# Ledger of designs, part 78: designed miniproteins, single chains, continued (2)

Each design is a single chain, and the fold is of that chain. pLDDT is the mean over its residues in the fold that is shown.

## One batch from the design tools (miniprotein)

Design m6685
Fold by ESMFold2-Fast:
Structure m6685 (fold): chain A 64 residues (1-64)
Amino acid sequence: MTDEELREAVRNILDTPGLTESSLFVGLRAIGVSKEDAEKLATRYARGELNDEQLIEEAVKSLS
């Protein structure tokens, strides 16, 4: 999967109606993000510590 395809995959997760911290974690795990990184990213996003663009870039970076 290219970095562009990974960004689109994360964007599709974020566009899910009724997105929760738990559903974000499951989505990140489904695209290959590690359990530890998915937990950290989902928690930080849920707390407003990451915006959409920051979450996308951190998720792509975690897969490199």
Scores: mean pLDDT 83

Design m6686
Fold by ESMFold2-Fast:
Structure m6686 (fold): chain A 57 residues (1-57)
Amino acid sequence: AEELYKAGKRQEAVDALVDAILEAERNGDQEKVDEYLRLATRLGLAHEVIDRVRARL
C-alpha cells in the first residue's frame, strides 16, 4: 500500500520536474535548468527526468 503511494508521488515529482526543466530551457534560463537537474539527482529521479526531457526535445 505505501509502496504504491510512494510510486504515485514519484511520478508526480518527475512530471513536475520535466515540465519545469522544459519551461526553463524555452526561456533560456540555464541556471534554473541546472537547479532542477540537481534536485532530480537528490531525489534519485535524475535518469527518469532526463529520459523524459530528451523524449520531448
Scores: mean pLDDT 77

Design m6687
Fold by ESMFold2-Fast:
Structure m6687 (fold): chain A 120 residues (1-120)
Amino acid sequence: SALDEIKEEFENFKETVDRFTDYLSTIDKEVAEELREKLNKKLEEFEKKVLEAIEAGDKEKAIEIVDSFLEEMLKLVEEATKKIIEKRPDKKEEIEIEKEIFIDRLKTFADHIKKIIKES
């Protein structure tokens, strides 16, 4: 079902969040753990809201929720990585590479959720 597909996408993406924040934690544990908590909170709020919109039959609202979530997640990642780079400019190139990998996976996740919504 569409609900089962969405739940699987969320479980897989939570692992992606854990890998990224585990990496950042090797450089700045405090900023990385704060980011992990904020990203997980946004994921939990997003899952609840998108499922409620789908159950209500409001596909347009569900897509708007995905777009809002993506924008909020990108902002959190940008703010956290900027803070770490300011403390550790020697790690800038490495952090920017890992950030781009995470952002690519985040966008792929958002696109998959939108596809499930449109096909439901």
Scores: mean pLDDT 90

Design m6688
Fold by ESMFold2-Fast:
Structure m6688 (fold): chain A 89 residues (1-89)
Amino acid sequence: SAERERAAALLERALAELPAAKAELLARVKDPEKQKRIEELVEEIGRVLERALAEVRAAESDAAAREVLRAAAEEVAPLLKEIEKIVAE
């Protein structure tokens, strides 16, 4: 379906952009402990997105694919908020 294809494409783009986003974030932060924490958070975001992509591809309905995206967004949101807090310091 168009919704599943769009969901998969969105997750694939997010995953493809993660290495560049990580490099940009690490360039903003000089503290080694903060750099390590950003690396851990980006790695966790990557794991959530990879799992979501597999689940979207395996989804039997558009409703199931939408629920996968919602759950992934809910898992990623606190990780992104922590990254924002680290780079604002």
Scores: mean pLDDT 88

Design m6689
Fold by ESMFold2-Fast:
Structure m6689 (fold): chain A 79 residues (1-79)
Amino acid sequence: MEEETIELGLEPGELPEATAKEDDSVKLTAESNGKSVTLSGSKLEELLKGKPSSITIKGDEKSVKAAKIALESLLKKLK
């Protein structure tokens, strides 16, 4: 199990509702203004639309690397 936290520096927005399942291979935890929300890895784009200050990706090594690449691609589109 690997965990990686990425600071985004985005303008604060409203976080989506938590939708993570216990058996999800990848979990995304978003933080904004002292509030945290945990979502499944498939909700990465929806999570970024909420403009969190940071995202913590937790899962197996391959899934974390894949999620990080997806996050970097989505951040490039939001800029």
Scores: mean pLDDT 68

Design m6690
Fold by ESMFold2-Fast:
Structure m6690 (fold): chain A 68 residues (1-68)
Amino acid sequence: LQALRDASAKGDDEAIAQLEATVDGYEAAGNRQQAILAYSDLARAYEARGDTEKAERWRQRAGELMKA
């Protein structure tokens, strides 16, 4: 997880893809807290790649999930 987060934060495409798969797992398991953190990690990863639109989308999803 930590190595994956470090790699995704640098905009590594493979790490981002693995992190997206991890998000699906957290959502399926109902682990909202973990899903929120993973959404935030994805937003930072896409920002590092210069993909501002996708970064904003993931930030919005994290914010929505945080609202009861």
Scores: mean pLDDT 74

Design m6691
Fold by ESMFold2-Fast:
Structure m6691 (fold): chain A 100 residues (1-100)
Amino acid sequence: AYEKMLEVVEEKAPEIIKLAAEVDPEAAEKLKGKIDELKDLIKNKASRSEILKKAKEIHDLVLELYNKALEENKKVDEAEEAYKLAQEMLSEVVELLEES
């Protein structure tokens, strides 16, 4: 399951980061850092609780990005797509983690 989790993150993360950078470059760099930390946890076969905690941190960052875009009425479509793709990525990671 860990190899499949890594594949999911590697496949989906670039587009999420790209969309986030169009909304807020600083938030995108922070998001990239958290995604890289998630990849490292997966590679090291970290505990379920550590992976879930990192997934929540990523979710919270993308949700914050989306809420800010909605409040400012700027790049809303890009922020919404980043949020949706992040939810899909994290849901797949969590499902694979439950199979481990």
Scores: mean pLDDT 86

Design m6692
Fold by ESMFold2-Fast:
Structure m6692 (fold): chain A 100 residues (1-100)
Amino acid sequence: SASERMEALAASLKTEEEVEKLLKEALEEIEEEKKKVEENPADEEAVRELLEELGEVGAALAARLRLNNGAPEVRKKVEELDKELLEKTEPIVEKAREAQ
C-alpha cells in the first residue's frame, strides 16, 4: 500500500541531510504538480503524482521526528509545515475530485 511504501521510505532515511534533500525535492515537485492539477483538474495522473509527493513529504517529516527523538521544537515545525501544505493542496485535490 501507499502507507507501507511511505513507512519504508521514512525508515530508510538515516540522517538529517537525507531528510532535507528529500524534503526540498518533494516540496519543489509539489509546486510543479499543483500547477498541473490547477490547469487540468481532470488529469488523474497529475493528481496521483501530487498525492505521491505529499506522501514523500510526510515520510521525510516522520523521519525528522524520529532522528530528533520527537523533540517538541521539531514536532512544532513538522506540524506547521503539514498544516501549511494541507491548506495549500486540499482545495486543489477536492476540486480535482469534483471534476473527475
Scores: mean pLDDT 82

Design m6693
Fold by ESMFold2-Fast:
Structure m6693 (fold): chain A 96 residues (1-96)
Amino acid sequence: KKVVVAETTEEFLEASKDKSAIIKYSLRNGEGEVIATVYYDPEENKAVVLVHRLTEDGTAEIAVATMRAVNKETVVVALEEPVPGAASLEEAEAAL
């Protein structure tokens, strides 16, 4: 499938109307840092998230996560692999 890049939530929603595309979306914090990268398939209503874990020393780590899209604005995140250095999935999610 063709990958379309969306940089805002509005662009993400608009791109989601094309069921033949996979949408790449970068989630940013208030300082403009990428905290997660989302790949969403609107045909399958599924997402895969690459989570940028920030450690206490400021080191960003990437973890693979699977998301179940409830709708185009709301997803449920489940980490399928443990984030390096995290003791649990809850701690890995809290590090986002």
Scores: mean pLDDT 59

Design m6694
Fold by ESMFold2-Fast:
Structure m6694 (fold): chain A 76 residues (1-76)
Amino acid sequence: MVKVTITTLDGSTHTLEVPEEITGLEFLDIVEKETGVTPGALGQIYAALHKDEKVPAKKFAEVVNEGNLFEREIEA
């Protein structure tokens, strides 16, 4: 298990405990369940591309955070 920090589209920050390697669908399910907020489009696309492939959870967290930050800056 590793701890990853997710900043959601609403700007809230959540720390999640997830497997070190995880599939994109499992990662999205955990993020939605723990934060109550759906990841932005970039994070969802990346997770869908790796839906049945295990990748480091930290990499998913980086992509989700980057995508959410980008979407929040555009809406500002």
Scores: mean pLDDT 75

Design m6695
Fold by ESMFold2-Fast:
Structure m6695 (fold): chain A 90 residues (1-90)
Amino acid sequence: MELARKSAEELRRSFELDEELKKNEEAYKKYKEKLKEYVEKKLKEMDEEIEKKGASSAEIARKLGRFLVEVEEETPKILEETVEEMKEEE
């Protein structure tokens, strides 16, 4: 049950960081903006790769799946980075 343990620890950490961000409206806005910029950048990179190389429906589905995993993995990192930036301003 290694996946369940890792997910539980990540969820608890994300919850603690989310509560800290919610106490600071300015930091929460920064977090949302960073997340939006990351998602838009990844979508643009995917579109450019498909346009330049071409892609079958199966390849597009795989790229979309990879994109979703990358967003899921990067979301907690952006959250942690935003909280760390807040602490440096103390």
Scores: mean pLDDT 70

Design m6696
Fold by ESMFold2-Fast:
Structure m6696 (fold): chain A 94 residues (1-94)
Amino acid sequence: SVDEVKALIEAQAQKLLEQTDLPESVVERELAELLATLEEFKDDEKVIATMKAALEAGLSLTETTGLMLVTAGREEEAVAYMQRMAQLVAEALS
């Protein structure tokens, strides 16, 4: 269900905040983008099932957002998002 996927997303974000050196701003950005993607595709059973499977398999929030965009046929947006998040993480760790 959408509520189960939302709980998995929030649990993964909390784990990142507690167990990694990623800035809260980066984790909040990843969380916001994936929750927005979940809301946009909440009626697409294939996207929701894929998102649940990805999170249960241990994919990152950013990887899960990218996979959802690809699954929805939005490949150029997925690539742009992944590149933007990689840059933000690189800047945060430097």
Scores: mean pLDDT 81

Design m6697
Fold by ESMFold2-Fast:
Structure m6697 (fold): chain A 87 residues (1-87)
Amino acid sequence: DFEKEIREKEQKIIIALVKGDYETALKILRDVLEKAGLSPEVIEEIMKRLKELYEKDRDKAIETVSRIFDAIIRGKSEEELLKIAKE
């Protein structure tokens, strides 16, 4: 089940972020974005924005990760994913 697999990855990222294991969370997130077919340039921009957000507001960063995963499951474009990360 594709949706179940993606949700299991989301849960692993959220647990890592809550525990302060940012490096593990980023590695899993990057792998998911690559497999979702995003361009390398967009992946790097999303990762940069999420890092900046996590340093300022950890809870908002976790919420943003969940919004990105919802958008991936709904088949949204990389432009929409980047827009979510910029908020």
Scores: mean pLDDT 84

Design m6698
Fold by ESMFold2-Fast:
Structure m6698 (fold): chain A 69 residues (1-69)
Amino acid sequence: AVSRLQRATGLSRGAARRVYRALVRLGLSEALTPEDLARAREILAAFDFDGDGRLDERELELLVQMSEL
């Protein structure tokens, strides 16, 4: 699951693990269906505030914190 998310998003292994936990908390299945991966990309794009196709540490931290509420 984490490896599939990493390949789909281009995140580092550590970032992919943090994002995976956040997405599961938000209601995505642990298996990450193709629909879940599409939704994950939409969520990640919403947090990519500089539009460079990458999440910085601050954007990742915000996503994780919001998923824990």
Scores: mean pLDDT 66

Design m6699
Fold by ESMFold2-Fast:
Structure m6699 (fold): chain A 85 residues (1-85)
Amino acid sequence: SYEETKKRIDELFKKIRELLEKARQAVESGDKEAFDELYEEIRKLIREILDLVFSDPAVTDEERDRVIAEVQRINSELQELREKA
């Protein structure tokens, strides 16, 4: 159902935000290996979100656009962190 898909997407975004905080800390400490591991995990979760959004026909265009916008924001932040790492 859309409500179940929405809940899963929200839970995945929450996990991404927690991992982004850890990634920021890894960059600040100069831990390149920890950053690379967190980067790959975040990318995997983004892929999972996109798969959910495109697999559920009950997802509205408005919700899809919202999810894509949030993914783009996360990708921009992740790219900035990668350049500093």
Scores: mean pLDDT 86

Design m6700
Fold by ESMFold2-Fast:
Structure m6700 (fold): chain A 93 residues (1-93)
Amino acid sequence: SKKVELMLKAIEENAKTLDVSKLTPEAVREVASKIDDPEVQELADRLAEALESGNLEEAKKLFTEFMKKVVEKYPDEAPSFFAELLRLSNEAK
């Protein structure tokens, strides 16, 4: 899909400038719980653990991998999941 290709390129080009410190582990786990996919959930759990430990370099890498996997497997739902992730993180739920 051309849409998926464009989203993946945007993720790759912006990966090194992503501010993952604005994400919360709770928001990551909540969004991932709505995705019935063990591979996506495993990446989300690892991302949440990196955020909890303050390892922002690892968190950035895992967030990039998480975003790519969600876009590849769930392209139509990916924008909604990412919007919810940012919303929940801002609300500190």
Scores: mean pLDDT 78

Design m6701
Fold by ESMFold2-Fast:
Structure m6701 (fold): chain A 81 residues (1-81)
Amino acid sequence: SAARERLVRQLRQAIGFLKRAIEKEDYQTVENIVDGIVVSLRNAGLDEQADALYERTMERIKKKDFEGVLEEVEALLAELE
């Protein structure tokens, strides 16, 4: 569907921003990007995926595992493609 294609494009763009924020050690921007992804998932009707991603990424952030945050988002994109 066009909505799913838009979501996939938005996630690919967000992954690019995440990689840059992690490289710059801008961890507040990492958190803001994750929040934006969760909102986009909810707007697409993917509430279970949004809840799961939020919990997994918050656990990674608590451990200062920002590379793990990227892995969780990339895994979600692979499931949606």
Scores: mean pLDDT 87

Design m6702
Fold by ESMFold2-Fast:
Structure m6702 (fold): chain A 66 residues (1-66)
Amino acid sequence: SMIELTDEQTELLTRLSEAINRGDFEAAEKILNELKKYAETLPEKVRKAVLDIIDRYRAALEAQRA
């Protein structure tokens, strides 16, 4: 199931995508860490959905490194 993201989360995901696309892995890791910290503050059901999104972006980062 898809979940609505906040404007701040959407901006972070956009910046993460841009960092991955330009090969800025240091910036991408920092953004992923910020998203993960935010996810830890959420209720379990919402947290699982957000962590799934983070994992997808992490997979994209690793694919760019490969």
Scores: mean pLDDT 70

Design m6703
Fold by ESMFold2-Fast:
Structure m6703 (fold): chain A 81 residues (1-81)
Amino acid sequence: TRGDIIDAAIADARAIRVRHRDRMTVPQYVSVGIFISSASFNRDQGRYDDAANDIRSMGDIFRDNGFDDDSQRLYDYVDRV
């Protein structure tokens, strides 16, 4: 389901954030945390397009840090929602 795809994307985003915590700026690390919370909230409200946009925003942060494979993984989830 769309909710299952978003749940998987959020779980992966949490893992990516923790794995790269020392390779991101503090503001970027905090911003990813905010987008995780936002995506979870939007998913619980059935706002799947809004949750997908939050996941895309996390992908953009990871891409900007050079985490290209992790970024593409999140974009692949967004394309499936």
Scores: mean pLDDT 91

Design m6704
Fold by ESMFold2-Fast:
Structure m6704 (fold): chain A 80 residues (1-80)
Amino acid sequence: SAREKLRQKILDLLEDDSLTMAQKADILMKYAEELGLSPQEVLDIIKELLEDPSLSIEQRGKLSDLGYEIARRAGLEPVY
């Protein structure tokens, strides 16, 4: 599904230490647009991922920061 593809893309981006937060947000939002997902739908997926108990503290922090950056750029409320 589009949601599962975006979820996997988020997880891959969290592990890529070569990219800045701004670059991660740009890549993720372009991919979301290709999948037909809105910024609000991206934030909903990030919120669901933040409820995943298998995420490390480091992954959770990076995910929170990424969600905040996307919300800020889209003029939406953060999910945390």
Scores: mean pLDDT 84

Design m6705
Fold by ESMFold2-Fast:
Structure m6705 (fold): chain A 80 residues (1-80)
Amino acid sequence: MAEELLKKLREASIALGKMLVEGAEPAVLEAENQRFLEELEPKAQELLKNGEKVDPETYKKLVEEFKAEAAALEEELAAK
């Protein structure tokens, strides 16, 4: 549960960042951000509460996956 939620939060953050870099209309960015907040923010709070109970190995794996996604985004941005 927490792992899947963290992945979804990461995906949403990367998608919003990509849209911002691509010069998406402010209204489109606002709509996506609002959807993110409405759908994921309450679950993000739940994840925060459960953070202390997440297995350290699982957390480390999620961090490494996030770093890989961030590196891929940086590469895409550098190519533009």
Scores: mean pLDDT 65

Design m6706
Fold by ESMFold2-Fast:
Parts: structure tokens; sequence; C-alpha cells
Structure m6706 (fold): chain A 65 residues (1-65)
């Protein structure tokens, strides 16, 4: 599981990646525009989820903390 954090209109947005889906959680209320941005981030995060697997393997090989 991986967690990404963003800020939309001063509200912290947490995106949690699971196996086949992405969960977006806001730490406060979002405007309609903020909600639209959160939706867009979710769509993009689902795409990036496929890259997370490859990045994780590469990180363990070359850039392990």
Amino acid sequence: MRVEKYTIEGVEITITYDEENVTVTASGPLSPEGQAKAQQLKELAELRMKELRERKEKEELEKKE
C-alpha cells in the first residue's frame, strides 16, 4: 500500500493505493472544484498504480531507503 498527499484549497488530500483501486480522502470540506480535482487525481492515481509496482522493484534494487 502506498499513500500520496496533495493539497487542494488548503485541504490535505490523502490518496491511498490498494491492489486494484485508489481511495481518496479529504481532511476537510472541498469545494465543487476541489472535488473535481480530487476525482481527476484518483483517475491519474489508478494509472500510476501500475507504475508503483515497477518503481517499488527498482527502489528495492537501486534506491532502497
Scores: mean pLDDT 71

Design m6707
Fold by ESMFold2-Fast:
Structure m6707 (fold): chain A 95 residues (1-95)
Amino acid sequence: MAEEIREAIERGDIEKAAKLVKEVAATGSLEEIREVLDVVAELGPELSDEDLKKILDAAYEGIEEREPEEKRKGVLLLVAAAIRVIGLRIDKELA
């Protein structure tokens, strides 16, 4: 799944990337969610703010469908990934 999401983002197919991210966030293991969010964080600095938001919103929507304990851990993974991307984006704008 992480490879398919990378491929979709690299092709500019943000709608497909968002759908796949939401699916993994809702149904995948925490390890799979981490792998997918690592791909999003890696590629995030090259995405527009609108495209990045669409993917991160999809991840959050998927996580919200989980049981409370898994939801808490999923949200922490998402926040960590978002902080990495935002930090890199700020550095790029200030360079």
Scores: mean pLDDT 81

Design m6708
Fold by ESMFold2-Fast:
Structure m6708 (fold): chain A 80 residues (1-80)
Amino acid sequence: SLLDEAKSLINSIKSLTDEQKQQLISIIERIKQASDNGDVKALSQSVQEYMKLRLSVSGSLSSDDQKLMLQVNGLVAQIS
């Protein structure tokens, strides 16, 4: 599934702390749940939380990990 692919990619990003990985995974799981339920407000809120966290970690990522994060972003867009 797209969610399982996103989780696998996030867990492979070495520049992220375990706490950051768990936060990203939790938000993406909420994005999928909101999308599956047709909850437009919850979806919008979870996507905003994802974008906020993604921006906060962007400066600490290696060049290779930035490419992995771009793949995660593409999967999140498909899930939402």
Scores: mean pLDDT 88

Design m6709
Fold by ESMFold2-Fast:
Structure m6709 (fold): chain A 128 residues (1-128)
Amino acid sequence: MTIEESYLKRLEEAAKKLGASDETIKKIVENFKKIIDAVREALETGDLEKAVETIRKNVKEIFEILSKELTAEQIRAFAEELQRLLFDYVYLLSVTATPEQQKLLFKLFNEISRIIDEEVRKIEEKLA
């Protein structure tokens, strides 16, 4: 099992625990894989803007998919777990990164955290 495969498994387990269907889990895992790939590519290329655009699109799709099956409270709990998983992944990448790469990774995580909070708030307002 790769490190990335471990994070995909943890996301799957979090969504399943909150009551998402197997079909929904399969879809959001694909979106999460694209988020992980975008973080990795940003590290390799230094292209923060491209990574942020890819992450924003996939975060939005995840929460739109989940909003069909989960309550606003369950979506908030999932968002907190998603932020935790992405923080853990970014931190793990930072351990062997250069100082310049570490700065980029933490800046990227701050953008990811803002995106997740913005998209969750939009869904909470729609479900209210």
Scores: mean pLDDT 86

Design m6710
Fold by ESMFold2-Fast:
Structure m6710 (fold): chain A 84 residues (1-84)
Amino acid sequence: ADFQEALKEFLLTDSSSPELEVSLEKLLVLAKEKNPSKAEEIEKSYQEMIESLNEVRKSEGKEKILAEKKFNKAREKFLELLLS
């Protein structure tokens, strides 16, 4: 499968789906293959995104809104690295 197909699967997969991890792993492999010079940056950005997502999961009320904004910024940065 190509990078664009893997990206689409990742974006359309529900966060609760057991398929999300498989789709994400394929996407990471293909992204590193496409941009090997950015592999470390992609991995770091991915970890920041996952860390922020975990904070969203743990937060409630007003704190959750702030955590969601942080997660959205991390996700956008991750996707930007993948698409550059």
Scores: mean pLDDT 73

Design m6711
Fold by ESMFold2-Fast:
Structure m6711 (fold): chain A 110 residues (1-110)
Amino acid sequence: KKGMSDEDLEKLKKVILALIEEVSKQTKPLTVAEFLEMIRKIIEELLPELSEQEKNELFATLENLLLSVVEKHYPDKLEYFLDPSAKLSPEEILEILNLVLEELDRVQQS
């Protein structure tokens, strides 16, 4: 978003790139809850130096970016992201993550 620092943008990009790598290894659909847990684990692994508050803020920022991208490109799938038991294919998750990367690049260029 417009008020984000370059450091925050780089942290988000690192998490998203790690998510893309992890999701690309999946052969079965993930529930929304499992995907959100994966995000939390990757933040913990890549950014262990962050406080619990900073990790929670980064997670919330990433979740909001994901929901924003889904709303813009796949509004019919927004309900799936709000249901923790809903299943997403690895291919659907990868498409959404790539769209988030494009949005972050746009923010960094502005």
Scores: mean pLDDT 79

Design m6712
Fold by ESMFold2-Fast:
Structure m6712 (fold): chain A 111 residues (1-111)
Amino acid sequence: SREKEILLAQEVKPLLDALAEALKNNDEDEAEKQLKLLFKTLIEKSVELGLNGEEREKVFYQLLAIVKQKVPQQSNILNKLVAQQLNLTEEEVSKKLEEYKEEAEELEKEL
């Protein structure tokens, strides 16, 4: 449900903020650490909330699209780190974040 997706996003907001801060500081090692922690926490919290894998992935891409909007100068670093985390290409990540842009803008209002 959308309500549970919003709750998941709210619970991980501090990790999202930490990722954005690491990216703003051009600290790729810290950004990678925070991204891995965000992904792990999203898996754990989505299970607790009764969300399936598809719903979790939708929230993940929405949250990353929010980060991209907050740190546009570091979008290439974000795309690279996410691509490494998910075993995707940077181009695939960029397209996915663009696909979720409108949903991400709506989600950000709830954070």
Scores: mean pLDDT 87

Design m6713
Fold by ESMFold2-Fast:
Structure m6713 (fold): chain A 102 residues (1-102)
Amino acid sequence: SEEIERLIEELREKISELAQLLSKTELSPELKELIDEGKKHYDEGLEAIKEGDYKKAAEHFRKAAEYFKKAAELTKDPELSEVLRKIAEILEELARLAEEAA
């Protein structure tokens, strides 16, 4: 799907922005755990797409979105919160498209 490919590229850009912000920010252990879990599910979702398992991809992208959304709510950094929220939005849309492809 061209739409899935486009959203994966948008997501890669936002994950890169997140990495740059994280290089300059001290994270609480709870915030770090939420971001790490979000990244883990994001990676597992991408792997599921590569294997053609769109149902599994949708489940992982939804879990990733939940973790990034919780991280966005927990952080006191407005810039970090905005990037985390945008990542969650893209992941929710990716999950929807993956579920439709399943």
Scores: mean pLDDT 88

Design m6714
Fold by ESMFold2-Fast:
Structure m6714 (fold): chain A 75 residues (1-75)
Amino acid sequence: MREKILEVVRKTLEPQFSEETVEKIVEKLDERLADIPDSDIAKQLQAVIEVLREFNVPESLITRVAIEVYEVLKS
């Protein structure tokens, strides 16, 4: 599950952000997700939102990423 979340975040952010910035976000998110059970959809979504906010990603884009991540998590 973590790998799928990280792939979705990377793909969604790559068109708008530099490769360096995307890698830093993905690394930070991987660290946060390591402590969260794969079954805890709400906590995984919260971690994505919190990490993106820490990197000053626009709220509109955070919403888009959260929707894409939720589609993966509910499957």
Scores: mean pLDDT 82

Design m6715
Fold by ESMFold2-Fast:
Structure m6715 (fold): chain A 79 residues (1-79)
Amino acid sequence: MLSMEEILAGLEELQGELAELRAQARALGKDDVAALADSIIAQMPQVKNYVRTHLSLEEAEAVLAHYRRLIALLREQIA
């Protein structure tokens, strides 16, 4: 069972993964994918604040799982 601190750390790690994916997408000329990654990165401070202040641990884990899924889909777009 993840703690709130572990979930927030997971979201922070995903921001790093998105930054790498954004750079890779730009290098490949996939500007739409890079723009999507940039938009998600821009939203992450608000998402982390909402998760920390308003969500249960179960709901917070679901948010982390959702963002992991989104990143997996974006990686498929640049493959």
Scores: mean pLDDT 86

Design m6716
Fold by ESMFold2-Fast:
Structure m6716 (fold): chain A 57 residues (1-57)
Amino acid sequence: LRETRLEAARKVIESLIKSTGRPLSDEELENIAEEFGLSVSTIRRMQREIMKELKEE
């Protein structure tokens, strides 16, 4: 499947959370939003979804 900007951003967030072992800070989320041209609200929503998924694992 082709990766959209949303899918690419989600991969980056998941990778960083796994690497740091914690949720990303507001500053980190803002930087990702700027990098992918997405709103901070969209990025925050993705992080919440990813955090819920990671709690299952």
Scores: mean pLDDT 77

Design m6717
Fold by ESMFold2-Fast:
Structure m6717 (fold): chain A 61 residues (1-61)
Amino acid sequence: MPSLEELALELARAFAERAPDEEIRAILDQIQKVVPQVDPDSILALPAEVRQRLGEAQLAA
């Protein structure tokens, strides 16, 4: 089982690379098991450009 840190990094990469929503949702579902407040549908509602910028910012940090 990946750690929360590993899942967050994988999500950041998926966002930066504009991965399919299906792949992003699978990662978010795993994160939600650890952080129940995370709503995958709300995050997937963000424009792809916004998601890409968030992923790039997380990878740069």
Scores: mean pLDDT 79

Design m6718
Fold by ESMFold2-Fast:
Structure m6718 (fold): chain A 107 residues (1-107)
Amino acid sequence: SKAQEGMRKAVAERKLTPAEFGILKTLAEADRWLTAAEIAERLNLSQSTTSQTLNILAEAGLVEARRRRDSRSRLYRLSEEGRRLVEERLPEEEAHRKEVEELRLAG
């Protein structure tokens, strides 16, 4: 939809928050459907922060959400667009992290 494309563009045009990037990376590495609780445990985030961030990412079309038929639990996985965003941003994130660590070690 135009609304979903607009939201995706808005997210893509700004820097991802640590929670947003962490969730996308976790879903990319898992390569399977995860619950919000599993994602929260893997990232040591509150369930509230994880659920709010997943809603933003799902509205942006970066994450696919599916409800279990027999449960109130939602399942989440990385969309194709989300995978592309992670692949584009991962080198920049790693380079920045390395620079910060080198500066810390240099005194």
Scores: mean pLDDT 73

